Designed miniproteins, single chains, continued (2). Designs and how they scored, part 23

Each design is a single chain, and the fold is of that chain. pLDDT is the mean over its residues in the fold that is shown.

## One batch from the design tools (miniprotein)

Design m4767
Fold by ESMFold2-Fast:
Structure m4767 (fold): chain A 80 residues (1-80)
Amino acid sequence: MSFQQLIDYAQQWIDNARKLLKEAVSKGKLSDEEKQKVQDQINQAEQLLQQGQKTKDVDKIIESINLAFKAAKEIKKKLE
């Protein structure tokens, strides 16, 4: 996987997590505490991606992907 493809993959997971969060909020499936926790995870994933792009740090981009995936998985479980 190229560095650019890894960045694109991280961005896709962040976007998916945001979309799922918006859906879960609209359906009343998250408490205020759960919403804040997931929003913080998505924000942290974005910061890791931005930092990884600036420093060309593959590990930071992988951390971003893992965090966005974890956020998306937690939201998806609430939507079930």
Scores: mean pLDDT 86

Design m4768
Fold by ESMFold2-Fast:
Structure m4768 (fold): chain A 109 residues (1-109)
Amino acid sequence: GKPTATVTLTVDPAAGTATCTATGTNATRVSTLVAVFGPDGKLISLSGDLALGENPTATATAALSGGGEIVSSSTTVTESKYGTEVTVTATVQTSAGPQTVICSGGASS
């Protein structure tokens, strides 16, 4: 089967962090990236991870500007000859104002 990724974005309101987790199916390589942007569109924080193995899980955590919660999200799936990429784009309302979080996970074999 084609390599696919299941991607989950979680926000910890107490810690002020966004965690992006990607788990592969029919995959030997999984990458994840979490990026946090301010209301002006400037990058605040960025983290990534790469996992290898049989259906591996990659996890990356990035800092928010304050404690917050997800108020909206959308998911996009992109297919390529190398595998599947899943991107979750979320708006997080923090104590320091709204931020955009992008959580992307890719799977390949």
Scores: mean pLDDT 86

Design m4769
Fold by ESMFold2-Fast:
Structure m4769 (fold): chain A 73 residues (1-73)
Amino acid sequence: MQQAQQYLQQFRQASQQGDAEKAKQYYGQFHQVVQTLPPEQQRQYLEQFSDIYDEAPPEVQAALEAYARSLPG
């Protein structure tokens, strides 16, 4: 349980270190886990992700935006 929290914490660390490659990796893993959760839990985790994203360096944010645009809708 809570693999989403684990990946979210790893994503936060990578983002704070400015490691765009690790941030993308953990974001991908986080996204994969989150999509299997009920909608209410998805919203809670996405809110936490948004907080971390807002603290991320611009280069990390840009890399994540490019990756997010490539996700199936």
Scores: mean pLDDT 78

Design m4770
Fold by ESMFold2-Fast:
Structure m4770 (fold): chain A 91 residues (1-91)
Amino acid sequence: SEEEEKREKMIKILMEKSKMPKEVAELVVEILELFENPEDKKETLEKIIELEEERKKLIKENNIETTGQTAEQLLKIEENRIEALKEELKK
């Protein structure tokens, strides 16, 4: 489908330009898709938090780096992002 082709292209871009492993790139694309098409803000935020926690786990377990960021820097960014999303969920 056109949606699947768009998703695969985004994954390839993240892998090539950000040097991101496919598993992490797939999670990033899922998170972006949820931000674009929220049916319910609370449910969408809960799903995003779950995906961000999965991304954090993959980064930690596989010592994943991106272009210009170490695994330690990525983990700190993810922790800060998850905390911000959890605060937004309380509203």
Scores: mean pLDDT 77

Design m4771
Fold by ESMFold2-Fast:
Order: sequence, then structure tokens, then C-alpha cells
Structure m4771 (fold): chain A 80 residues (1-80)
Amino acid sequence: SLAEQLRENARLAEEALRRGDIQTAADYATGGLAGAGLIGEAVEYLDKVNKALKAGDLETARKVVEEAIERVRRVADALS
């Protein structure tokens, strides 16, 4: 189901984030949102992550990815 795919995207994003792979975590989280039809939200999260990474602000980049993961989980819950 779409809800199960979103939960898997959130899990993979959290796993990548634990390894310090912020870019891979962002890709999984925003990929989940885009797959759910939330393309505008996915683009906005990616833009925020990329701006933080370019600025060398790893703390802000990590927080934005965590927010995107939480959003993916809430969307999955709404679909189940």
C-alpha cells in the first residue's frame, strides 16, 4: 500500500540520518512526499536542506530532514 511505502521511506530516511548521510535521508523523505502527490512540499523541503548544506549549517539541514520524515509518517497514518 502507499501507507506501507511511506513508512518504509521514513524508516530508510531515519537510518540514513543516523549514519550522518543527510542528503540520502532528504532524498528518501522527499521522495516519499512526492510519491504521495505532495510535490510542492517535497520541493520546499529539498530547497531548505540544500540551502542549509550550502551554508555549512548541518544542524539546520538535519532538523529540516527530521521535519520531512515526521511529515511522511503523518501522511502514512492519514492513509491507513
Scores: mean pLDDT 89

Design m4772
Fold by ESMFold2-Fast:
Structure m4772 (fold): chain A 98 residues (1-98)
Amino acid sequence: DEKVAVLERMTEAAVEAARETLDKLDVPEEIKKMILEAIRLAGQGQVAWLQGREEEAEKLGQEAEKLFNEAKQKDPEAFEAAYAAAMEAMKAVVEEAR
């Protein structure tokens, strides 16, 4: 399915852009890894949802949210900086693919 393949490529590009952006930030490596894993899980959840795998999509989304919350609890300031930068990088990738 061409549409699913495009979304999968966009998700991979968004995760990579977030990783590159986070690598430039002076924040703890643990926070970077947690945010990247949460973004990866959220992206997989979106693909699962579009493929009609609703239960898998819900579980992946919940795991992503849990990782974001854990990162925020460990270091709120580092999380805010890293999360904002990662979201901006991912948004740019999605808009360019449009």
Scores: mean pLDDT 81

Design m4773
Fold by ESMFold2-Fast:
Structure m4773 (fold): chain A 83 residues (1-83)
Amino acid sequence: LEKKAEELRKIAEAPSIDDEKLQQIAKVVGEAVKELVKQGDFDSAKEAMKLAQLAGQAVANGDLEKAKEYIQKLADVIEKAAK
């Protein structure tokens, strides 16, 4: 989980979020959610899914700043759950 959170932070710090980075986010989130569910951390899994959905909506709306904000919050949730 910590490595997944770090990967998400790197994507959020990038100058742009292209299709390749969006696919990376989806993969990392999917893997993190599966691990959280396996650990019984349904609250963190639910919050991570919500933030991923909000990030996707922000990208669809052309709001890169909001998308990056949601990706950072997503990384925070996953990192906190790893502790």
Scores: mean pLDDT 79

Design m4774
Fold by ESMFold2-Fast:
Parts: sequence; C-alpha cells; structure tokens
Structure m4774 (fold): chain A 107 residues (1-107)
Amino acid sequence: MVEEVKKLADEALKRVQELAETITDPEKFLQEVFDIVREFLDKVLELMDKATPEEKKEITNIVIESLKKIRDIVVEYLRKQGREELAKDVEEYFDDIIKKLKEYAER
C-alpha cells in the first residue's frame, strides 16, 4: 500500500515536471496539473479507506510532501510566465488541500 502511494506520487511529480518544461499556455498548464492532482488524490483516497492508522499517517506524509513539491513546481512556472497573482492563488489552493489532508490523517 505505502509503496503503491510512493509510485503514484512519483508518477504525478514526473508528469507535472514534464508539463512545466513543455507547455507554454499557463491556463492549459493549470488545467492539466489539476487533472493530475485530482487523479492522484482519488487513487490515494481509495487506498486510505483500507489503511491502518499507521499506514494512513505514512501515506498522508507522502502525499503532503508530493503536493508541496508539485506546488513549488507550479508556482515557479507561473512566476516565470509573469503570472504572480495566479501563482499566489495556486499556492493558497495547495496549502488549503494540505491542511485538510493533515486533519484527515489525525482522525
């Protein structure tokens, strides 16, 4: 289970990194990133439903670290494109998701 989450996290990170290197349209980039993140989180939630409390905590830590890395890639890309306000909005969006995940793992 934990190894499956690590694989999903690595795949999501690689996909986002490749998009940041190839896409020139910030709006299209964000749409693709949000689709990747949604798919990743949906798959993780299915695994968490069967997880022990210890596994749930470990999985949540992996997901949080992955989302922080994705956030940093996306924010850097948007700032490089001159989209500072959009970069701030996206950073706040990811920070909100991370807070909700921490609360979920503590239950």
Scores: mean pLDDT 84

Design m4775
Fold by ESMFold2-Fast:
Structure m4775 (fold): chain A 80 residues (1-80)
Amino acid sequence: MSREQQMLAVLRQLVAQAPEEHKAFLQSLLDRVAAQPAVTDEAVARFLAFARIRAIIENDEELLKLVEQASAQLVDIRRS
């Protein structure tokens, strides 16, 4: 599996595990990342930043924990 496929898998898992109320928003962000010719670290970082901002605004601790878990997994992928 490519590094880009590994990063997309982490983002897809986050969307799948997210509370229902956030899924449409997160899926829209994921579709933008996936539509690019190459999945860049910058695009992935923007996805996580927007997801984190949404968690803070909506005061959703479950979404925030999922974002932090995804962020940690992506750091490990970058080191590999």
Scores: mean pLDDT 83

Design m4776
Fold by ESMFold2-Fast:
Structure m4776 (fold): chain A 66 residues (1-66)
Amino acid sequence: SKTDIQKQMRTIMDKIKKIATDKQVQTIRRKMVQSGMTGKVPDISDVPDDLKPLARQGVTLAAQMS
């Protein structure tokens, strides 16, 4: 359901916020917004390797919300 996806996205953002800088959080948030608008997974090559797994999960979930 959309509620489950929203909850998962919040959990992922909370995990990112604990380990990422404010700038990195904003970058990933913008990618998730774009993903939700287009239904497509955007490029995340500019995201640090340590954050890529969480960013990939976030943008994939956001794409499903489109």
Scores: mean pLDDT 84

Design m4777
Fold by ESMFold2-Fast:
Structure m4777 (fold): chain A 58 residues (1-58)
Amino acid sequence: AAAFIRAALAAGLRVTELEGDRAVVESELPGERVAEIVEAAGGRVTRVEGGRVEAVVP
């Protein structure tokens, strides 16, 4: 999870929830771009709702 949080922060994303391997990320960027950043950081996107993306993270 630490590597994911660092990557998200570097990209300007806000990690609003982190429980075990589940993370919630919020951003003003389009959901498709947020999903791309999350997957590049090693996360697997499970849900996209506007500026809110849910993912499973390592």
Scores: mean pLDDT 77

Design m4778
Fold by ESMFold2-Fast:
Structure m4778 (fold): chain A 98 residues (1-98)
Amino acid sequence: MEERRRRDQELAREIGRELMLKVAETFINELRNYLKQKGVEITSDEELIEKIEELAKKYGNKFALRDVEKARESGEGERTVYLGNAALVLLLIESRKK
């Protein structure tokens, strides 16, 4: 009984992590598309991180800056989540200017 419940909980956590990564990837792709429309072509993940940091500094957004710093210190999966959070914040700032 407990063994089966534990396996179901582990599966639920794994699905949750996969969904978080997909959501983060969506916001990163939306930011990449937004930048491309503005004439900024990003060819690598490092260039994306540098551009997100530049925009966060330009807007004085401490939350996006913190997420970029955490992304630089994190492994691949956690890095994607932090970059997705920063991308979402920047997209929200840009939408308010429109």
Scores: mean pLDDT 77

Design m4779
Fold by ESMFold2-Fast:
Parts: structure tokens; sequence; C-alpha cells
Structure m4779 (fold): chain A 101 residues (1-101)
């Protein structure tokens, strides 16, 4: 479960490096960081259900064909994930990029 979240984080980070639009890139990076934090949280607290939910939602978001809509949904998931694990700074960053997209 946590390894799946870390794999998704790596995919998003690699995609972000190829992205020229700074807001799209930031949306992908927020989601990437948030997935790592959820993975660490689920390992520490044995919260398999939280990890599985965000894994499935991230997989769905990655299937969105429009790069702006995809980045916006990933930024939203990023801020929700950050809130779930108590990272207020990352949640604020995710909300800001979501509002710009």
Amino acid sequence: SSSGLYDQSGILRRRARQEEDPDIREGLLVASRALIMVGEYTQKHNDVFLGDEYFLRTRRALSIEDPVERARELARLGYEMAQSVGDDDLARQGRQVYQRL
C-alpha cells in the first residue's frame, strides 16, 4: 500500500520535470510530496484504508487527459492529503495552485 503511494509520487515527480507550465508543474509536485507524507503516515499509524483511498483517487486523477484539469485535480488531492496528515504548509500551497489552475 505505502509502496504504491511512493511509486505514484515518483511518477508525478518525473512528469513534473518534463512540464513547462509552472502551475501544472507545482500541482504535480504538491501531489507527489503529499503522497509521500500519506505513505509515511499510513506506515506509522497502520492506516491502510487512508492509503488505499488516496492511491485509487490519484490513479483516477492520472487518467484525466486534459493536463490542466489533471494538474488541478492532483493539486486538490494534494491539499486534501496534506490536511489529512496535518501538513498545513503543504495544504496551503496545494490550495493556492488549485485556485490558479
Scores: mean pLDDT 88

Design m4780
Fold by ESMFold2-Fast:
Structure m4780 (fold): chain A 118 residues (1-118)
Amino acid sequence: MEKELKEILKFEIDLGVIHLAIAVAKTVSKSISDPKKAEEERKEFIVRQLRKILESAKKDKMHPIIIKALEKLVELAGRDLDKMVDVVNRLTDIATDAIKNKDPDSFYKQVEEINKEL
């Protein structure tokens, strides 16, 4: 009982952190289509917000696969915003499926596959 509850809670929290990273990236994708904002300012904002999420996730001792995914999103945000947006869209689909099916193993496996693609 207690062990199963801890695993479910950890899964829900891990899912929430990924969902927050997705929300940040989507907000910025919308800002990228605004010609009034400088590209460099948009990149700086994304990197800063994702880094805050990453540091919070590390402090809270989140699942290692989730921390690695956040580290890769921070790196991509600085190097390749289009690829970061693509990865975020894929993570949205994975998160939606995880909520619907309540399958933690499938969720972590799919996030780890994205982590391997860079």
Scores: mean pLDDT 70

Design m4781
Fold by ESMFold2-Fast:
Structure m4781 (fold): chain A 77 residues (1-77)
Amino acid sequence: MSEKQKEAVEKLAKAIAYLRRGNIEEAMKYVNEAAKLLGLDIEAKDRLELEKGIRKVLNALSKEAQEEASKLAEELV
């Protein structure tokens, strides 16, 4: 993975972990940071945009990066 993809994976994993723990505010912060690293025009402002943002960030990542993000999110919960 590229360096930017690795950083985006870590931020996305944190967003997913915070979402699973019910911390919507922190989840929005980290998904927005991951989106910015990948050049995506996403600024999640509510829960629906957060869910869409997570999906868009995942779809922008390589298959390897998507698998790593899921694994890291499970470890962070």
Scores: mean pLDDT 80

Design m4782
Fold by ESMFold2-Fast:
Structure m4782 (fold): chain A 89 residues (1-89)
Amino acid sequence: SATLAAVLAELDRTLAELEELLERAREAETREERRELLERAEELLRRLQGVLEANREAIESDPALLAEVEAKARRIEALYAELKELAEL
């Protein structure tokens, strides 16, 4: 469905953009640049959270979609945690 495609697309986009932000944070020369990248990551997560909340019933009613959302959410959380650790340096 269009809804399922939109949820998966937003998860994949968030993963790709977080991976890019994390790579930029590893190469960043200043604390200020790392903090700015963290703020961008937090905005991405807020947008993703809104999409997941809006589609909660559809996700919960589809075991395969729920499993994929949970797996990707764990990867996103791991990337965010690493970026946050770098920004705190």
Scores: mean pLDDT 86

Design m4783
Fold by ESMFold2-Fast:
Structure m4783 (fold): chain A 109 residues (1-109)
Amino acid sequence: STLSELRDEILNSKEKLLEFLELIKEKAEELNMEEAAEIVEKAIEAVKEDEEVAEKVKSLAANFIDYVARINSDESIEALEEELSDKSTLEYIAERLREILEEHEEKKK
């Protein structure tokens, strides 16, 4: 599979988005990034329960995958795995997910 194929699958499938988020959570746990892993877990729960959150998270995931393909000039899944092994990358993703979750919570008030 290529990064462009994965991006398109995520945009068209909540199940594929959830698989991708579970991968990010696993990578954060492997790097002992407890706070990032907790934020990703909360995003997984929110995606399952709310379609608006799911669409925003799909957009974030698709944009991130496109970014990885561009900076590496490599459409392989291995390029994505390498980027997800970087603590700063995982911290960036967790912060974007936190912003989506906080905006969603404010709209419920």
Scores: mean pLDDT 83

Design m4784
Fold by ESMFold2-Fast:
Structure m4784 (fold): chain A 87 residues (1-87)
Amino acid sequence: MEKEKKIEEEVKKIKEFFKGKSFHDYLQELAKKKNLKSGEDTLGELLKELKKLGVSLEGLDAFLKETGTVDESILEYLERVAEAAGL
């Protein structure tokens, strides 16, 4: 289906964007680079960068599950952070 292929393409884009870094390592580097003190603010900034690449919240959620970063879908949490970030 078109949706499944879109998510697979987005997961590939996220992997290329992180350049082999883990999600947590990337967030830590982003927090230091942007001088961000909260994990929520750092995640919000990451979501803005991923949106510029054409990546959806569903794509990021799928990436996090595939890499074992999360045990279950956190899509609702990602949507809440995106709203707080003005996305």
Scores: mean pLDDT 79

Design m4785
Fold by ESMFold2-Fast:
Structure m4785 (fold): chain A 95 residues (1-95)
Amino acid sequence: MVTLSEEDFRELLERLLEVLEEVIATLPADDPVAQKLREEVEKAKEALEAGDLEEAENYLARAIEILAGEAPPALRAEFQARLAAVRKEVAARAK
């Protein structure tokens, strides 16, 4: 296991935010799940801009929970694959 620097952790959160925004873009604009995800993502984005990495992680975790529980199975599988790719990239950089 590798301990991430603050910079590597910020990069991880920014990459997770990008993945979530891309997933939200595939959902209908009137989808209640898309609306919930946008709310949490916007809060995470504001926290990242403020430099509050802990708060950003909290909002991104909420968005991931919503997606895992409420999104269609195919979209959940795609998201999990993309999360695994992002984690591998960040871990390789932190090593």
Scores: mean pLDDT 75

Design m4786
Fold by ESMFold2-Fast:
Structure m4786 (fold): chain A 97 residues (1-97)
Amino acid sequence: SRLEELARRYLEALEEPDLERKEEEAFRLLKEGFALDAEGTARALARLLLERVLERNPDAPAEEVEAARAKEEPIAAETAREGEKALAEYEEEQARE
């Protein structure tokens, strides 16, 4: 999935040690994903973040895993709101130069 690929690349960009390159690459990928499908991109990000949390907690009880998975949709909605806000603020700053 293109949205999943963009979400993975976005998370990888966040690990870039150069702050300027990190910010430029991360916003570029986020903008592309949100332009294609903001909700789908946010859902892909929420899912990948959840999978990383579960991988770090392999001994988590089944009921805790189910509870975490139940939070995927609320997290996706919050991610979409935060992402749209961040992109709007970034684009406003770029417009001023």
Scores: mean pLDDT 74

Design m4787
Fold by ESMFold2-Fast:
Structure m4787 (fold): chain A 78 residues (1-78)
Amino acid sequence: MKEAEEYKKKGQEAFKNKDYKTAIEYYSKALEAYVKEKRYDEAKEVAGNLKKAKIQAGADPEAVERQLKLLVEVLEES
């Protein structure tokens, strides 16, 4: 039950240290864990944090937003 929250905290610490690759990894794990637990409000918050980390790592904001929308659509249909 605390696994998703632990991943979120590790992602936040990595983001603070400007370690965006590690932040992306932990935010991705937190997002997956929150979705498995059907905690969609927390999943949306973490998806926003993941988007920011990817943008800081040099990803195109439009491409990241498109990928996250597709992921949410697949998860809602599953």
Scores: mean pLDDT 76

Design m4788
Fold by ESMFold2-Fast:
Structure m4788 (fold): chain A 77 residues (1-77)
Amino acid sequence: MIKAKVGDYEFEVEGDKATVTYNGKTYELTKASEHHWYAVINGKTVVLRIRGDDVSVEIDGREIKLKKEGDGYVGEL
């Protein structure tokens, strides 16, 4: 299981399943490719990209690169 956090967005990935929790609500992401998941949350496109330790999140067209911290990944908005 991979965990990633950017601001109030909390992502969990296990196999082909990815979810994001935002403001207490959990959304399922759609798998676009082997390394990419996406969803539309409150009119904003959210993209999660994972390739080894190269983890990034795109929110509203802006890419945020995450850093490995403990057993997860963290980025700042």
Scores: mean pLDDT 82

Design m4789
Fold by ESMFold2-Fast:
Structure m4789 (fold): chain A 96 residues (1-96)
Amino acid sequence: MKEELKKEAEEFTREAMERFQELIKEAERAAKEGDVEKVREEKKRAEELLKEALKKLKEIMEKSGLTPELASLYSATAISGIGAVTEAELQERKAE
């Protein structure tokens, strides 16, 4: 039971972290092109993905109980998402 939920959390976290890296690359590209509006759009996408990812992991933790492994996945997702939003904000400043 818990092992299936752990696998779901691990796969979801990996996909979310990969998407955060894509959003950073897209924001950097848009900033180099001077497209401030596109940088802002990628930042908003990163913020929404972070919110959705943390909500899903919280739901998994509520069903399975809090474990060190799930806490680590939640922390990794939060750090990665905050990093993506922060990097996009820095790219927005460079584009201005």
Scores: mean pLDDT 81

Design m4790
Fold by ESMFold2-Fast:
Structure m4790 (fold): chain A 85 residues (1-85)
Amino acid sequence: MKLPDDVPTDIRLLALLLEATPSGRASLDEMIEFIRRLNPSSRDIPDSKIRQSFDGLLRAGVLERTADGRYRLSEKGRALIEANS
């Protein structure tokens, strides 16, 4: 399955959010709010498209979903951020 071009940007933004949180994990709502705060123009982007990007990250093994419905960055995700930084 092809990942959209904005997925690397989402990876970097999620890394910043997750590293800023004490637990190193965030809910989907927290991640969406963080992206919208950094990119005000993203308010015109439906939540479904943002969720599709997160689903892509999960399928790629960049994000790991926790049992409580939160998301964390995987080791693969950290490596991809370093490669794209």
Scores: mean pLDDT 66

Design m4791
Fold by ESMFold2-Fast:
Structure m4791 (fold): chain A 70 residues (1-70)
Amino acid sequence: GRKVLLAGKVTSKDLAVTEPNDELILAKSDDREKLVQLAIELKPYVFIDNGVGYEVDPEVEAKADRVIEF
């Protein structure tokens, strides 16, 4: 499976980038510098940053394999 990192104001529409057996990682933060560092460390196949907000659709959070908040 591939790693998929979603950050910022994520909606259920963003789930369309995930495939079966992917690891969905949700970052709940407005700290863009830490988000960039996380992306460098994780080396995700896909990284989506919908901006500085961290209001996330509950459907996305429920489907995330891992949630990181900072």
Scores: mean pLDDT 76

Design m4792
Fold by ESMFold2-Fast:
Structure m4792 (fold): chain A 76 residues (1-76)
Amino acid sequence: VPLRSLPTSKPFPGNDLERWQQEIDEVLEKARQAGVPEEKLKKAQELFDKSLQALRDGKYREATHYYGLGVQVLTE
């Protein structure tokens, strides 16, 4: 069964970087525990890193886009 608690657009309302990082860390940990292959975990982590970098750079639309791609990789 796919991870049902993963948000599709962003992990938390607003641009709270600390909360965004915490949600990403929890999503990746849950996916690892659910047995998602390491290749998919690595790809999702790269996308989440791009999401966080975009958020730090004030590129909020790019941040939500990369977050969504990372979640999509984990749920394929």
Scores: mean pLDDT 74

Design m4793
Fold by ESMFold2-Fast:
Structure m4793 (fold): chain A 73 residues (1-73)
Amino acid sequence: SMEEAIAQALVTVNRSEAWFLANDPRASAEEKARALAIRDELDRVFRTGSAQEQLEFARRATAELQAIEARLQ
């Protein structure tokens, strides 16, 4: 379905963003740890979650990752 496709795409994008953020030298140790935690949660939801759970978590992960990225500018 469209909802499933959107959920999977968002989870995939967020996984990549979290990985790059975890390796950004401008990020603090706390921010890197948070990015890794988000990535681990995205991996879990990608494997075991429903489309609705994936979409809900992906939206939350996007907001959290964008907030950290904004601080690095």
Scores: mean pLDDT 80

Design m4794
Fold by ESMFold2-Fast:
Structure m4794 (fold): chain A 96 residues (1-96)
Amino acid sequence: SLIEKGIELMEQGNFEEAKKALEEALKEAMKEENPTEEQQLEYVRALLLLGVLYKKMGDEELAERYYRVALALAEKYNIPEEKLKELVEEAEKLLA
């Protein structure tokens, strides 16, 4: 998937290509009017990964925006708090 590609690029330190892959994943997710539970999780995951990536690149304002949108979307989709916590920890650990 584009998200898995983005993660792989982030792990390699290829932040510009990772950003492109994750932004493309986000565009695809935004076009889906009736996302499945899996697509909902992938949408939130893409937002969290972009937040982590922008923070690593020094754009703290954009990072905070992506985190807030991810949290709001998780609430809208009724994603369990423990699942959201796992996604946040996974994303943060990637660039630790």
Scores: mean pLDDT 84

Design m4795
Fold by ESMFold2-Fast:
Formats: structure tokens, sequence, C-alpha cells
Structure m4795 (fold): chain A 93 residues (1-93)
């Protein structure tokens, strides 16, 4: 999997969040979590963050996203799956 493919997946999920979550504050926070994961992936790919540091940061974001998406089980599952895929990608850098 490439960084570009991960970024495309993140953008697709941001679009879904924008369609499903009507609360602008919650929507903004969830979009911010996805953008933060994308930033971490790009910085790790560029060698600016170690894979271990990136994994710890993504795990923290994953926990926050799970809590925030508790009322949206489909989005919560997609968020978990995406976070897990990003962690797997980072481990192989």
Amino acid sequence: MSVDQIMQQIQSLISRVQQVISDPVRRSVVVGLYNRMGYIVRQTDRGRITPDDAIQRIQSIRQRGIDLLSNHPDLRQQFQDTSDRIIDYVRNI
C-alpha cells in the first residue's frame, strides 16, 4: 500500500463523515482526527517521525475516534479498520 492510497482512503472516509454526521462540531473533530492520521503517515514516510512514535500517536487517535463515534457504529467500525490498516502500513516502513 502506498501513502497516496492511504490518503485517498482517508479522504473517502472524511467525505462519508461529512454526509452522515450533521453536528458541525462533532463532524469537525472527526475530520480533524482523519487529517491528523494522514499528517502522521506522511511525516513517517518522509522519515520525520519514527514508526514506533507514529503507531503510538495513531493508537491515541484511534481511541478518541472510537469514543467520539459511539453513536455511529458503521463509522466507528470504518474508523477502527482504517486506523488498523494505517498501523500495519507504518509497521512496514
Scores: mean pLDDT 83

Design m4796
Fold by ESMFold2-Fast:
Structure m4796 (fold): chain A 117 residues (1-117)
Amino acid sequence: GSLNELKEHAIQLIELEKQLIKSIPSYPNKEEELAKAEETIEKIKKASSVKEVLVILLEFITGEKIKNTEDLSVDELLGKFDFFFNNKLKELKALGASEEDLQKLESLYEKIKESAS
């Protein structure tokens, strides 16, 4: 179903980000960021709703706990995710991520939006 597809695409996005973190020699706090990615994958596997998956992804991308998630709709979470994901792509590009890898991340993000709708 849609939730299982969302989880699959979300996990693929994080796995690709892990590969990018490993491949960039100067990536800051590499071990900590890889550990956070693994914890996030385990949280996504245990998630029971589309909203919960989006909150977990948003907290991973921002590095911050999202407050008042009960007051946020799926559409509002997707809007926040779009903003922070675009900022993350700019950061990864500045750190030396390839255009090919950035395009793969954008493709997975579009699949996440489609699966969450």
Scores: mean pLDDT 85

Design m4797
Fold by ESMFold2-Fast:
Structure m4797 (fold): chain A 53 residues (1-53)
Amino acid sequence: ADLPTVALSPEQLAAARELAGTRSWEEAVRAIAEHFGVSLETATRILVSVAVS
């Protein structure tokens, strides 16, 4: 997908999975938001994308 909010490179996807795998859902969302410099809403969408992959 070409959507900027959920379209991740393989390296970004791996980083998001790593951040998600070591944290609770809320902590993973915050970590992803901080790592990618995006809103908590965008980080939640990224986390949902990696969780269903």
Scores: mean pLDDT 72

Design m4798
Fold by ESMFold2-Fast:
Structure m4798 (fold): chain A 79 residues (1-79)
Amino acid sequence: SAIEEVLKHLKRAIDALFQGDYESAAKHLDEALEIARKSGLPQSIIDHLEKAREAVRQGDRERALEHISDAGSLLNGAM
């Protein structure tokens, strides 16, 4: 499902952030956003994914993890 694919990319983004690989984290968040938009997921989820992506690009790991967590919680609520 689209939700499962987004969650897998979020897990990979989290793993990349803990390894200090912000480029890989941004790539996985971009792929999660692409899937979310194409699948018509709620705008609240898309907003958190966009904020996580911007935080990663700015090197703000703490903000990125917060928004990834919020998106993940909303995704689990949509299941």
Scores: mean pLDDT 88

Design m4799
Fold by ESMFold2-Fast:
Structure m4799 (fold): chain A 63 residues (1-63)
Amino acid sequence: MERGEQYKEQGEEHLLQGDLVGAAEHFRQASRAYREGGTPEDIRKGDELDRQSQALLEEARRS
């Protein structure tokens, strides 16, 4: 899914800038886009990105 790939890349770019919240938002959007693909592989990728987004938000709350 091209949309999911673009959101993932944007999230990775925000991580390089130290923007944990921005990265989490983009990974959440990527997760949704991948899940819309509907294949088992897309759903698996979406679940992984959702977990990464949640972990980043938790890290941001600790700081």
Scores: mean pLDDT 81

Design m4800
Fold by ESMFold2-Fast:
Structure m4800 (fold): chain A 64 residues (1-64)
Amino acid sequence: NRESLLKAANELANLYKDFDKRQALKKAIQDADNYYKANPNVPDSNFKRELDLILGFSYVPGDD
């Protein structure tokens, strides 16, 4: 469901140490959420894919 996907994405964004990148990720997540709310005919699988792409471009220093 969309609410759970949005919550999970924001929790992952909060783990990023770089403030500017974290802010950009959260803005991108918000923009995606706003788009999908305005376009309810688009399936939730597309929303998940968009969130995965946003988060997948995130810098991860390879630290656990």
Scores: mean pLDDT 71

